# Designed miniproteins, single chains, continued (4): the designs that were tried, part 14

Each design is a single chain, and the fold is of that chain. pLDDT is the mean over its residues in the fold that is shown.

## One batch from the design tools (miniprotein)

Design m12489
Fold by ESMFold2-Fast:
Structure m12489 (fold): chain A 96 residues (1-96)
Amino acid sequence: MDSQRAVSLTSAARLLMGIGDLEEAKELAEEAIKLGENDPTIRAEGLITLGEVYEAMGDLEKAKKYYEEALKEAEKSDTEDGKKLAKEAKENIEKL
């Protein structure tokens, strides 16, 4: 039910990051995480997006924290999307 809303929020957050609206991007990423409360895949996507926002803000410690939380959530899912998000989170951690 909330998956389409969460996808829209993470997409909008990434768009806002691209134009430098980092505080608004952060708010949308946090809303996506809340929508993913009971869905590890949706939660992982929101956490990756929040990590990307903190990385764009220059807060590498918070970015790493959220990428590590995203990896943990993604690994709870044995779906193709979960595996893809786990890989993305690992790659983002390695780039920090």
Scores: mean pLDDT 84

Design m12490
Fold by ESMFold2-Fast:
Structure m12490 (fold): chain A 99 residues (1-99)
Amino acid sequence: MEEEKRRREEEEKREEEKKKEEALQEALKLVDEGGRLLTQAALYLRDGSKAEEGRRLQREGMILYAKASSIAYNTGKEALEIVNERIREAVGEAFRLRA
């Protein structure tokens, strides 16, 4: 009985871990895409001649970050911390490029 109970618990845990890993990977992809858009926006905003395009890309990047954070929040505290850390790093880097 103990062995069968542990086997079922392990299978359910493995499926949940896979589901959480897939959700985290999706969130991280959105952060990476958002970071790419923010980097492009920073370059456009620094130039000035494409300020409207830069602001549009910045909004799109922020929307992707919001989606990533939402996915991470539903995934769990650890995922939320990882995603928020990556967003913070990406925003900081884009800000330096703009300056």
Scores: mean pLDDT 79

Design m12491
Fold by ESMFold2-Fast:
Structure m12491 (fold): chain A 93 residues (1-93)
Amino acid sequence: MSVEEKAEALIRLNEADPSTPSLLTIARTYLENGRDLAKTAEKLGVSRSTVSRKVRRIYEVVGGEEDFEEAVRLAFELPIEEGVELLRAAVTK
């Protein structure tokens, strides 16, 4: 129910996805570009359909568009203790 639980779920989903760019990288870039799919795809060197599919999957995990920005921010800016270890494992492998 908390945004922190949603951020943890997002970090776990990112760890489970072996593709690059990572889900967190796609989510962060999407927010930095005003939620523009085309610009995000161009910056990451992937297709718009790849960005769209991964962003949709994140929305499903965080419970919709409203909590998306805060969950992504917590995953990067204020990670929970468990989230920090999960993110560290994903980045170093």
Scores: mean pLDDT 71

Design m12492
Fold by ESMFold2-Fast:
Structure m12492 (fold): chain A 63 residues (1-63)
Amino acid sequence: KVREEAYKAAEKELGIPKEVFDERERLRNFRSESQLEKQREIDLKMAYYAGLITKEEYEKILK
């Protein structure tokens, strides 16, 4: 499964948890206007785990 390969690669190289990929994949399958904002929030969460933004910045964006 593509998801399983992504978990292994991301956890090894980026340290992004499996649960984040599960949520992102769920939102991807059912994207709508309201879910586009949730998808962006998940993308920001992945950026936080990848070390691109701080925890404080991540929480500020989510409110």
Scores: mean pLDDT 64

Design m12493
Fold by ESMFold2-Fast:
Structure m12493 (fold): chain A 64 residues (1-64)
Amino acid sequence: SRIERLEAALEENEREARRLAELIEEMEAKGADETLILTLRAIRGGTEALAEILRRRIEELRRE
């Protein structure tokens, strides 16, 4: 169903956000370039924003 596809997308998106957070911690620990770290943080922020959009859409469909 449409809801099942969105829930699967949300789960994958939340998993990617967690992996990005872990990668950022590893890169910071290794003393990676500041621009790279800032870029990764921006990507993580975008991933978190998409997760919020997906959650809202799933709740809208559940009310229909």
Scores: mean pLDDT 85

Design m12495
Fold by ESMFold2-Fast:
Structure m12495 (fold): chain A 73 residues (1-73)
Amino acid sequence: KEEVKELLLEIAKKEGATQEEIDYFEKNFDAWLEKLKELGISEEELKELLKLAKEDPEKAVKLVEEWAEKVRA
């Protein structure tokens, strides 16, 4: 999900994330995606996240939080 990764990195940089924070996110991005796939989260849902991040970043954050909660459970 190169487009999703690139967009999230761009947002993080714009928000003033440090290089260390960006590096940590990039290193763990694949593991994060693997857990989402394990939960049955589809590529269509990842595309929805991409659109939401551009149109409504707050909704995108809430969607990611919901997925993170499922990953932790």
Scores: mean pLDDT 66

Design m12496
Fold by ESMFold2-Fast:
Structure m12496 (fold): chain A 80 residues (1-80)
Amino acid sequence: ASLEEIVEELVALLEENVDTLSDEELVALLSAALASHGVDVPAGTVAALVANYRHVKETKGEEAAREETRRQLTALLRHL
């Protein structure tokens, strides 16, 4: 998968599950998705992404949360 495809997959997983799963369950889900693409990201980094998504969604709305998370994931995956 391309970097853009991985980013969109993770953003979609957050969007679909943020209101139904706990932070711990979201971290596990996102970590499993990253691992399926051969990417190993520390759980603390994934937890920070989840926490930031919730914060931006609550303060600025879901579109802003998706956009910010897309930017963060792109920067993270490009560095790995």
Scores: mean pLDDT 86

Design m12497
Fold by ESMFold2-Fast:
Structure m12497 (fold): chain A 118 residues (1-118)
Amino acid sequence: SAMERARELIERARKLVEEAEEAFDKGDYKKALELAAEAVELAREAIETDPSLLREAAEVAARALGVAAQAALAQGKYDEAKKLAELAEEVLRAAEEGDAERVLRVMEEGAKLIKELA
């Protein structure tokens, strides 16, 4: 079912965020960014598969964007780190408001920025 596939995507995204946090702790900022970007993309695909998971997917994406912001900051990329932190706050706010289009747009923008940094 669509719901089962979307939940599988969210669980995979959560595991990627945990791996990104571990990579960050080890000083592997490139790997942390790559894993964070994949997590945001899977969370976005989960919403496209089943919009009822908007809140859960947004929470996973915000966590991934947060790890990416810390990795960018550690690399001295201050403007990009600030933008990623702002996108993390915006995705949560949009999800609270039930604005799926804004959530998906913020996730797409965040994933693109993270990939440019990796």
Scores: mean pLDDT 92

Design m12498
Fold by ESMFold2-Fast:
Structure m12498 (fold): chain A 91 residues (1-91)
Amino acid sequence: FERIRELLDRAAAAIEAGDAEAALAALRELTELLAEAELSEEELHELTLRLVALQLLVIGAEVDGRLSPEQAEALLAAIKAALDALDRKAA
């Protein structure tokens, strides 16, 4: 789980810096790890909250002009893919 936290922190920092390429790379690796990870209910809850927080960071970065609309759309799609992967594990 520590690797997942590292990737979430990396994605957040990249989004805040306007580095869409780095953020997308971190989110891609996160989604791949989520496919294989065994997660507790507590870890699922933490991950869901952190991914929702990343969505808000993307929206804020687009409003501030740190991300283009196209970059924001790509990042929101990547975060949604990770959230969808978590929903499948919770079922």
Scores: mean pLDDT 80

Design m12499
Fold by ESMFold2-Fast:
Structure m12499 (fold): chain A 105 residues (1-105)
Amino acid sequence: PASDHYSVSARVSAAGERTIVTQDEGVPEIIEKVLAAVTADLDASAANIEAILRKEGYEVKSGTFTENGRRKALIVAEKSEDEHISVGLVENADGSLGVGITHTL
C-alpha cells in the first residue's frame, strides 16, 4: 500500500465520559494517546494534545476559532513529509466536546 490512513471520531461528555462514534481498525498508538488526552474542555484538550504530539516528535500548529456561534480548534502535526496528524475539536451545545482525529503515514 502507498500509505496508511486512519480516522477516529469521538465525543466527551461534560462529565468526562468518552464515546467512540467511529473508529478505523488498527489505529496507531499515537491516535489512542491523543484521544485519551481529550476532556470536555476545548482549551485544556487542545493544550494536552499539543503537548503529547510535541513530546512524540511532531511539529505542531494549532488555532481556535468560532463558527456558527460554536468554538472549534484545529491542530495539525507533522513528523515527516509522509506522517501527518490532524485533530479537530468542537464545543457542542450540550456541553460535550466533539473530536475528529486523522493520521496519515
Scores: mean pLDDT 81

Design m12500
Fold by ESMFold2-Fast:
Structure m12500 (fold): chain A 92 residues (1-92)
Amino acid sequence: VPLIPAAEGARIVAELAEDIRKALKEKNYGQALRDAVALYIVLSAADLPEEVRKKLLEKINELITAIDNKDYDKGIEKAEQLSKLAREIAAA
């Protein structure tokens, strides 16, 4: 049973994605990785439709891959994409 309402979960995902973007701009990969782990926890606890959850998970995995590879530019791009998608979901 999910612990977080869909709109609240989506807002938290958007906020974490923005924090990751800021951390990557500062080249703070440790903070970016910690916030990326928090994304998985929030996504697993959020009451999201399966299709929406899978789409967010895909973007989170792309972001984590960029962070793990220390691909600063790609990580920022993926964090922006995730934040925008999550805000659209929260507004629906």
Scores: mean pLDDT 84

Design m12501
Fold by ESMFold2-Fast:
Structure m12501 (fold): chain A 99 residues (1-99)
Amino acid sequence: SLAEVRARAEELRARALARHEELAKTATPEEQARLQRLLDTVLEAIDKILEYLERGKISEEEALELLRKLEAAIAGEPTLYDVLVFLVDLETDERLAQA
């Protein structure tokens, strides 16, 4: 359900913030800057997934799969790029449709 996707997104935001705080504690200033950029990217991806779902551009199944890949990326799996490519493709399609 839409409510389940929103609940999963909220849980994922909390996990991303907690993981960032944990990693930042022992990080150098340069590593902290990279971690902040990664956190910002993940949070923006969550917001875009919810926006596209609410606009009917993706299904609930697609939204849950993208959130699952973001959760895996936070845990250290190399899945972030797959999510970002999917979102860029959606943005490109929307931009071309509006042109």
Scores: mean pLDDT 82

Design m12502
Fold by ESMFold2-Fast:
Structure m12502 (fold): chain A 89 residues (1-89)
Amino acid sequence: MDEELKKQAETIRANLDRLDAVLKEALKGTKEQQKKVAESVHNAYRAAANFAEELAKKSTNPEVQKFLKEVAEYARKRADEAEKIAKEL
């Protein structure tokens, strides 16, 4: 169970890094590209945060719980940033 949760946490983190890269590249493009990508990654970051929080509740390992909570907090912060970008365009 805990090893599966750790792998899921690592997968979530890898997905967040991918979303960060996608958003960063989009910010170099047109306002239309920035808006569309920001809206898309906002939803993805929100989903990642919720999933990480649910996994944290299932873990009995303090290190895995801490990692999942940090992943969730990071994802929520990035979701808020993406929402601001979308609204400012």
Scores: mean pLDDT 82

Design m12503
Fold by ESMFold2-Fast:
Structure m12503 (fold): chain A 100 residues (1-100)
Amino acid sequence: SKEEILKLTQELIKEVEEAKRALDEGNWDQARQELQRAIEIANKLKEKVSPKAKELVDEMIKLGQEALASTDPAERRKLVDEMAKKAVELSIEVGKELNK
């Protein structure tokens, strides 16, 4: 439903923002947990959204997986920052689709 899409989108954005904050604070253990949670939510969301929104979700999953695979703190921060930017784009796209 549209309500489920909105809730999953908001939850995904929250987990990505929390992961970014944890990385900025040097807390990789927390960031890793938040990223794993974000990927789980993104996988549920991608099956429910438009092709355009799905493309953004797929990009976020890829960035999150690359961040989890990285051992470089600077690369992790860059990847999660890019993921957070995609989360903002996703929020705008989902908002447009739900308001039609």
Scores: mean pLDDT 88

Design m12504
Fold by ESMFold2-Fast:
Structure m12504 (fold): chain A 99 residues (1-99)
Amino acid sequence: VEQLIENLKSEDRDVRIAAKVALAKSGDERAVEPLIELLKSNDPNDFFASLDAAEALGLIGDERAVEPLKELAENPQGPFGEEKAQAAKDALAQIGVKV
């Protein structure tokens, strides 16, 4: 799980996609909280990882992600807030929640 979370920060798009798919397919509850932490990162170096975390949370569909995703969608902060808010809205739609 931890290695897959780190792979979401990869400069290599294929590595990031593979990690995202593996996390979503596993449905591992242990991935949810680390993904929420990554989702909330305001480090610009974590921008792609933050977007991938939102998408992975949407694919996993765990209810624990709903409130963090809503907060990001409604009150984006830090760099790339608009892009992260859109990713959060897309993830909520994937889970079946309207924003």
Scores: mean pLDDT 72

Design m12505
Fold by ESMFold2-Fast:
Structure m12505 (fold): chain A 87 residues (1-87)
Amino acid sequence: NPEELEREKRRKEILEEGKRLEEGFRRAREYLAQGRNEEAIRVLRELARTSTSELRAPDGRLHVVVLRFDVSSDETEELSVPLPPVE
């Protein structure tokens, strides 16, 4: 069934994207801990550029939305991570 194959592909893509975003965020936190603020901002900016349209909070702060799709329960989990303000 082509519709089921399409949905399964989207689920796998969302899961893989979530893993990439988590790794990028972990790397950015390591840069921040080392005082490498410019490199951390660069990584977070790349994550913000590649994530979906819920990047803005009411306070004007950028959030990285990490989508996780649980294939077994058919549930999508959204993790919103606040980004530091860019100046």
Scores: mean pLDDT 58

Design m12506
Fold by ESMFold2-Fast:
Structure m12506 (fold): chain A 85 residues (1-85)
Amino acid sequence: MPEEILELLIEYLRALAEGKYEEAAKLAKEIARLLGYTPKNDEEAVELAKELVYKHKDELLARLEALGDEKSVAILEEIVALLES
Protein backbone atom coordinates (compact mmCIF):
# COMPACT_ATOMS: atom_id res chain seq x y z
CA MET A 1 0.00 0.00 0.00
CA PRO A 2 1.40 3.46 -0.85
CA GLU A 3 2.66 5.45 2.18
CA GLU A 4 0.30 8.34 1.28
CA ILE A 5 -2.77 6.08 1.62
CA LEU A 6 -1.57 4.71 5.00
CA GLU A 7 -1.05 8.29 6.25
CA LEU A 8 -4.58 9.27 5.09
CA LEU A 9 -6.04 6.17 6.81
CA ILE A 10 -4.35 7.28 10.07
CA GLU A 11 -5.87 10.78 9.63
CA TYR A 12 -9.27 9.17 8.89
CA LEU A 13 -9.13 7.14 12.14
CA ARG A 14 -8.07 10.23 14.10
CA ALA A 15 -10.93 12.29 12.62
CA LEU A 16 -13.41 9.57 13.68
CA ALA A 17 -11.85 9.42 17.19
CA GLU A 18 -12.28 13.22 17.50
CA GLY A 19 -15.93 13.09 16.28
CA LYS A 20 -15.01 15.02 13.11
CA TYR A 21 -17.29 13.00 10.82
CA GLU A 22 -17.38 15.59 7.98
CA GLU A 23 -13.55 15.66 7.89
CA ALA A 24 -13.47 11.83 8.00
CA ALA A 25 -15.79 11.71 4.95
CA LYS A 26 -13.51 14.18 3.08
CA LEU A 27 -10.47 12.02 3.87
CA ALA A 28 -12.35 8.90 2.68
CA LYS A 29 -13.15 10.65 -0.65
CA GLU A 30 -9.48 11.70 -1.06
CA ILE A 31 -8.38 8.07 -0.47
CA ALA A 32 -10.87 6.87 -3.12
CA ARG A 33 -9.62 9.54 -5.58
CA LEU A 34 -5.96 8.50 -5.08
CA LEU A 35 -6.93 4.86 -5.79
CA GLY A 36 -8.62 5.95 -9.08
CA TYR A 37 -12.11 5.25 -7.75
CA THR A 38 -15.09 7.63 -8.04
CA PRO A 39 -17.55 6.90 -5.19
CA LYS A 40 -21.27 7.42 -5.92
CA ASN A 41 -21.75 9.10 -2.51
CA ASP A 42 -20.00 9.77 0.83
CA GLU A 43 -21.28 6.45 2.26
CA GLU A 44 -19.50 4.47 -0.50
CA ALA A 45 -16.24 6.38 0.12
CA VAL A 46 -16.48 5.72 3.89
CA GLU A 47 -17.20 2.01 3.22
CA LEU A 48 -14.05 1.79 1.05
CA ALA A 49 -11.97 3.53 3.75
CA LYS A 50 -13.23 1.07 6.40
CA GLU A 51 -12.41 -1.91 4.13
CA LEU A 52 -8.87 -0.51 3.69
CA VAL A 53 -8.57 -0.05 7.48
CA TYR A 54 -9.54 -3.72 7.89
CA LYS A 55 -7.15 -4.90 5.13
CA HIS A 56 -4.21 -2.96 6.62
CA LYS A 57 -5.20 -3.28 10.29
CA ASP A 58 -1.83 -4.71 11.46
CA GLU A 59 0.25 -1.89 9.91
CA LEU A 60 -2.22 0.78 11.11
CA LEU A 61 -2.32 -0.66 14.65
CA ALA A 62 1.51 -0.67 14.86
CA ARG A 63 1.66 2.98 13.71
CA LEU A 64 -1.07 4.15 16.11
CA GLU A 65 0.54 2.30 19.05
CA ALA A 66 3.90 3.95 18.21
CA LEU A 67 2.09 7.34 18.30
CA GLY A 68 0.40 6.52 21.66
CA ASP A 69 -2.99 7.27 20.04
CA GLU A 70 -5.24 5.03 22.18
CA LYS A 71 -8.48 6.70 20.96
CA SER A 72 -7.68 5.95 17.29
CA VAL A 73 -6.68 2.38 18.26
CA ALA A 74 -10.17 1.98 19.80
CA ILE A 75 -11.80 3.19 16.54
CA LEU A 76 -9.62 0.77 14.52
CA GLU A 77 -10.70 -2.11 16.80
CA GLU A 78 -14.39 -1.13 16.40
CA ILE A 79 -14.09 -1.16 12.58
CA VAL A 80 -12.29 -4.55 12.65
CA ALA A 81 -14.98 -6.03 14.95
CA LEU A 82 -17.78 -4.68 12.73
CA LEU A 83 -16.28 -6.14 9.52
CA GLU A 84 -15.58 -9.53 11.21
CA SER A 85 -19.22 -9.82 12.38
Scores: mean pLDDT 85

Design m12507
Fold by ESMFold2-Fast:
Structure m12507 (fold): chain A 75 residues (1-75)
Amino acid sequence: SRAAFEEGMGRLLALVREHEAEARRAAADPAFAAQLAALEAELRAAVEANRDDPEAVLAATLAATDRLGELLAAA
C-alpha cells in the first residue's frame, strides 16, 4: 500500500537525518558519493516497482540500509 511505502521512506529519511553530518563529510568523497547515488537510485527503482507490495518495499528498504551501513564502514 501507499502507507507502507511512505513508512519505509520515512524510516530511510530518519536514518539520513540522524547521520547527516557523516553524509555531508562523505559527500566530499566522489567515489562514496557515486556509490551512495547508485544505492539511492536502486532503492527508488525497487520501491516504485513494488509500491503495492508493502513486504517487498520494507525488505528493499532494510537491504538498502544494510548496504549503506557497509558503505559507511568502508569509507
Scores: mean pLDDT 73

Design m12508
Fold by ESMFold2-Fast:
Structure m12508 (fold): chain A 95 residues (1-95)
Amino acid sequence: SMAMDRAFVLAAATLAYLHILMLVDGLLKEGKITEEQAKKIREIVDEFMKRVDAAVDAGRLDEAWRILVEGIEKVQKLLKEANPDAPEIPVPPRP
């Protein structure tokens, strides 16, 4: 159970990370966001991913999940501010 919960958090975080980076790269290549906006979003993603990893390593899975959700929501707000037509980033359902 606890090992499965850890694996689920890490899988959800990895999928969100890849999704956000691919979306940011696509929007940047299409000229829909600036280089500065892309850099800021990537820095935020790297920071919350480090915090998720640290919380998972400490066995704080509820904290890791909260950090992941808050990180996704922060990126979503910045993307919508940069481009209102930016697609929604799916927030993974909590197990």
Scores: mean pLDDT 83

Design m12509
Fold by ESMFold2-Fast:
Structure m12509 (fold): chain A 118 residues (1-118)
Amino acid sequence: ALPADVRVAVEVEKKKIPPGKSTIKATVRVYGPERDFEVDVEVEVISKETGKVLDKKKARLTLRPTARDAAGNWVAEGEVEFEAEVKPDDKEYIVKVTATDRVSGATATGEALYEVEE
């Protein structure tokens, strides 16, 4: 179960990708008290056909709240950008992004299906 005072959300950009290196973007949002949020981000590129993890990246974000939501929570938002190398042999990849607030342990996962351009 998520902690009552902190919620994390992750949105992964959906696009077709060429073979080789491609830039993938994800938006991380944290909802909670008025504090800086230190967020661990893990990005996995997974072959849909085999379930094999092909690439794995880690990042840390420090997010400052800049807005309030309708429920009165502070909202902090940041973008993660990473390069993934896609092999032409697999036509479909799942990009999985997991974000965790280090203080509360609140976590969320976003996923997008990436098709390789033919």
Scores: mean pLDDT 77

Design m12510
Fold by ESMFold2-Fast:
Structure m12510 (fold): chain A 57 residues (1-57)
Amino acid sequence: MEEEIEELLKRARELEEEAAALRARARTREEVLEAEILEGVAALVRAVAELLRRLAS
């Protein structure tokens, strides 16, 4: 279970980095929206990982 939580946190970091890169390079409304959606997904994954950590600890 701890290994799964660490994988989720790693994935959240990767998504956060990808979203930041997309946001920095965004030139269209669609690209901005894609970055915002990815930011939201990253935040959700991190929140789930933190909830699981609290339940496992």
Scores: mean pLDDT 82

Design m12511
Fold by ESMFold2-Fast:
Structure m12511 (fold): chain A 73 residues (1-73)
Amino acid sequence: AVEEAIKKLTEGIKAFNDGNYEESLKKFEEALKLAPDNDIVLALAEIVRGIAKISGETELAEKIGEMVDKARA
């Protein structure tokens, strides 16, 4: 369900902003499992990946990229 996936992405972004990277990754994984082929969900995940990279959270950005690749496979 796209609405549930967007909700999970929003929760993941909030967790990332709060510095809770473990919860953030869990929420992004849940979102991608709910809507793996949804272009909006994938685009939002890539935006968060870019923000993580700019913020210096390179490991988080790499893990988000792996989750996106896995969802597309």
Scores: mean pLDDT 74

Design m12512
Fold by ESMFold2-Fast:
Structure m12512 (fold): chain A 112 residues (1-112)
Amino acid sequence: MSELTKKAKELGKKAIEAAKAGDKEKFKEQLEKILEIVKNTDDLELMEVAIEEVEKTRKVALELGRKEIAKLAAETLLEISKEMLTIPSADVAKAIGLVLRAIGDILDIELS
């Protein structure tokens, strides 16, 4: 496992802690750091780890009823999907499909 993969996982854990505390600013800071890692890589495995970590933060925010924090996670997933679209591989289509489903779920909650 690369040092960047370890960093992405630790940032995900910190984002979950911020979501549990209701700290929107700290939550956003951790997600922006994850997104910066993604923007500076072409490693699909690292991007998949980033998606998994952000998805975990989204699920925690939704379970806690924190719609604004969940929306920040969805927006981060959308930005990661844009970065993945620049990398030509069959795995990208699968990852994008998963991200789009996650965004749809959050929009349903926000609109209800």
Scores: mean pLDDT 78

Design m12513
Fold by ESMFold2-Fast:
Structure m12513 (fold): chain A 89 residues (1-89)
Amino acid sequence: SMSRRQELGKEIVELFKKNSIPKLKKAAEELKKKAEEKGNKEALEYAEKALEKLKEYEALEESNPELAEQYYGEALTYYVKAYSLLKKE
């Protein structure tokens, strides 16, 4: 059984995660715009994939949290790939 301390820890992590998801989404949308402006097709594809995986995370977070967590990890991976391609400019 989950202890009260473990439950509070999980609630705190979920609160930080809830604040981080909108920020990551906005950052990915900004990367998409930069990729479009620079004509960097590879960075654009990765930014679009990051946004798609974040949308899948939001859709599944209540019904299938384990699968949602996998999509969140994929979103972060695609975001980092897009960011890395655009940072070299």
Scores: mean pLDDT 77

Design m12514
Fold by ESMFold2-Fast:
Structure m12514 (fold): chain A 68 residues (1-68)
Amino acid sequence: SKKEELIKEIAELTGSDVESIRKRAELLGMSVKELEELLEAIKNKDIDKIDELLAKAVEKAYEKGIFG
């Protein structure tokens, strides 16, 4: 799937395990669009944008009760 391809590419670029990225994406409820935006920020080495996108994903997950 598109989501699985994005997870694999993010893992490769960050030097992370694919399963670790998959678990985080699932825990945070990240959409394909959110993963595409994150991948683009990683490719551009835009640390501020990466931090912003991850903070928003965590906030949305918290609001959905995932961390409650």
Scores: mean pLDDT 80

Design m12515
Fold by ESMFold2-Fast:
Structure m12515 (fold): chain A 63 residues (1-63)
Amino acid sequence: MSDEERKKAEEAAEEIIREHGEELSKLDPTEAFRRARELALERGLSEWAATLAAGMVAARLAK
């Protein structure tokens, strides 16, 4: 169980929401997910962790 990768994904999701949440919330859910995933990858996350972070961002914005 990779707790470090999970925590990194959670932290990246929170930072993405703080910095880009307003912009992402105006996008379609699919586009918001893709953008969040790209932002997570730019932060150096693995593809798996970036996908997890993007899912967390999309879920939180879909309120």
Scores: mean pLDDT 79

Design m12516
Fold by ESMFold2-Fast:
Structure m12516 (fold): chain A 80 residues (1-80)
Amino acid sequence: MLKLTAEQAERLLEAGKFYESKGDYDNAARYWYLAGLGYLQVGDREKAAEAFEHAAKAYEKSGDTVKAQNARRLAEEARA
């Protein structure tokens, strides 16, 4: 599988912030979630947890409670 770089994870994080600023919570959640996965791949567990927390909040605002719960679980696992 192609491995994400820290720079790619940062770009995904910025995309999540951009869509959140527009109120596009569905796209914001997707990009925040991908940023979290990218940070896990590069070993930055703190940034991964923060990204997953933002994804969870965005999923809640978009009405996807199941994805929100999964993102919160990933944030907790990243901090463990």
Scores: mean pLDDT 83

Design m12517
Fold by ESMFold2-Fast:
Structure m12517 (fold): chain A 87 residues (1-87)
Amino acid sequence: HMEEERKRLEEQIDRDVEDAFVQIYEAISKLDVERAKKMSPEEIKKILEDTKKTYERLKAQASPEVQKRLDEILKKTEEEFEKILKE
């Protein structure tokens, strides 16, 4: 019946949307890292703080699955920023 097909479609769309959002934030993270390479240490520290706050806010509104994926992106971003700061 239409109700079962609708439910299945909604679940598929939710998964596709979650994947798309995670990919977008991963791309943004990579751009932030590239920008950091051209910035002063003070500016790098500022952008890392701002990025962390943004991800905390996004996680508060995200599903548990998206929260885990966002945590992984944030961790990788922090590691890359730390490498840049250490030269």
Scores: mean pLDDT 73

Design m12518
Fold by ESMFold2-Fast:
Structure m12518 (fold): chain A 63 residues (1-63)
Amino acid sequence: MTPGEVFRRIDADGDGVVDAAEAAIVEKEFGVAVPASALGGDIRSVFNRVARKLIEEGKLVFP
């Protein structure tokens, strides 16, 4: 997955804020638990967690 694709899936409404529904999608699609402290915060926090896991699994690719 590209960084842009990951970001699009995490921030589905494009407002830069993570809600509980988007957190559930992240957990389902990427298997990454989103902590309650990340809800209502900067989307970058959730993106960094997902990106780290994908890098560790060799699944994050740059176009």
Scores: mean pLDDT 72

Design m12519
Fold by ESMFold2-Fast:
Structure m12519 (fold): chain A 79 residues (1-79)
Amino acid sequence: AREVGRAAGEAGAVSPEQAEELRALLEKALAGDLEAARELLEAAEAAAEAVARKAGDEALLAEARERLAALRERAEARL
């Protein structure tokens, strides 16, 4: 999972398959799956950053980071 985020960033060009997988990971974390959120948070953050950076949507990146940070805090408090 974490490796997927890194691979997308390093490739410089996110393939359709990579983009779909990274979005799925981000959606799981943002949906409030606290059990998965902590483990996938790093991959989701890397994925969101890579996708938002390629899209040039800094507002989306900022929003995603805030939501992921909140989920991380909740997951860590429960673990």
Scores: mean pLDDT 63

Design m12520
Fold by ESMFold2-Fast:
Structure m12520 (fold): chain A 72 residues (1-72)
Amino acid sequence: MVELAQKVIEAIRNGSPLEEIRQLLLQYYLSDPNLTPEQAEQLTQKDVEIYQQGEEGREKLLEKLEKEIEKL
């Protein structure tokens, strides 16, 4: 989990294509055994929507993922 979350953060910081960020987010959520595939897809979509809000959305998504890593 931590390793996949770090890959997502790096992709966001490096300005990777949206589709790459989406795929990494989906892999991250699918790695959680407490989530169904449907829940993983829903969480991925919500995070992508946050990212697409522009610079402020990018910052919010990074803060969210960093907080999630701290809990792992």
Scores: mean pLDDT 80

Design m12521
Fold by ESMFold2-Fast:
Structure m12521 (fold): chain A 60 residues (1-60)
Amino acid sequence: SREELLRRADELVEEGRRHEEEGDYEKAAEKYFEAGDLYEEAGLPTRADILRKRGEELKE
């Protein structure tokens, strides 16, 4: 369901934040990209774009 996709995406954002706080930017970026994919699937392209940009920023 769309609600399940959103819940899973929110959980991935939380995991990304934890990795980012730990200094594991590679894993953080991976979680943000996964969350972005789920937000896009749920019909939230603007939110997906924000997460993808955050992930790319962490790879720099």
Scores: mean pLDDT 86

Design m12522
Fold by ESMFold2-Fast:
Structure m12522 (fold): chain A 75 residues (1-75)
Amino acid sequence: MTPEEEAEVHLEKGREALKAGNYDEAIKHFERAIELAPEGSPLRVRALAELARVYHLKGDDEKADQLAAESNRLA
């Protein structure tokens, strides 16, 4: 498995955790996807956007806004 393929797997697992309401598990998977995805890649942008959404749902609006801004900068 390449780092990019592993990042895709973590993005998928993060979405499943988010769907189940397991925000902390979703954060771990999205952070791993960001770590493994190439800088500036569409995959990294998607992972950053999903991570921002999880932090917003947890009530950490400052962290959510920072991550959303980073995602938009890379688009």
Scores: mean pLDDT 81

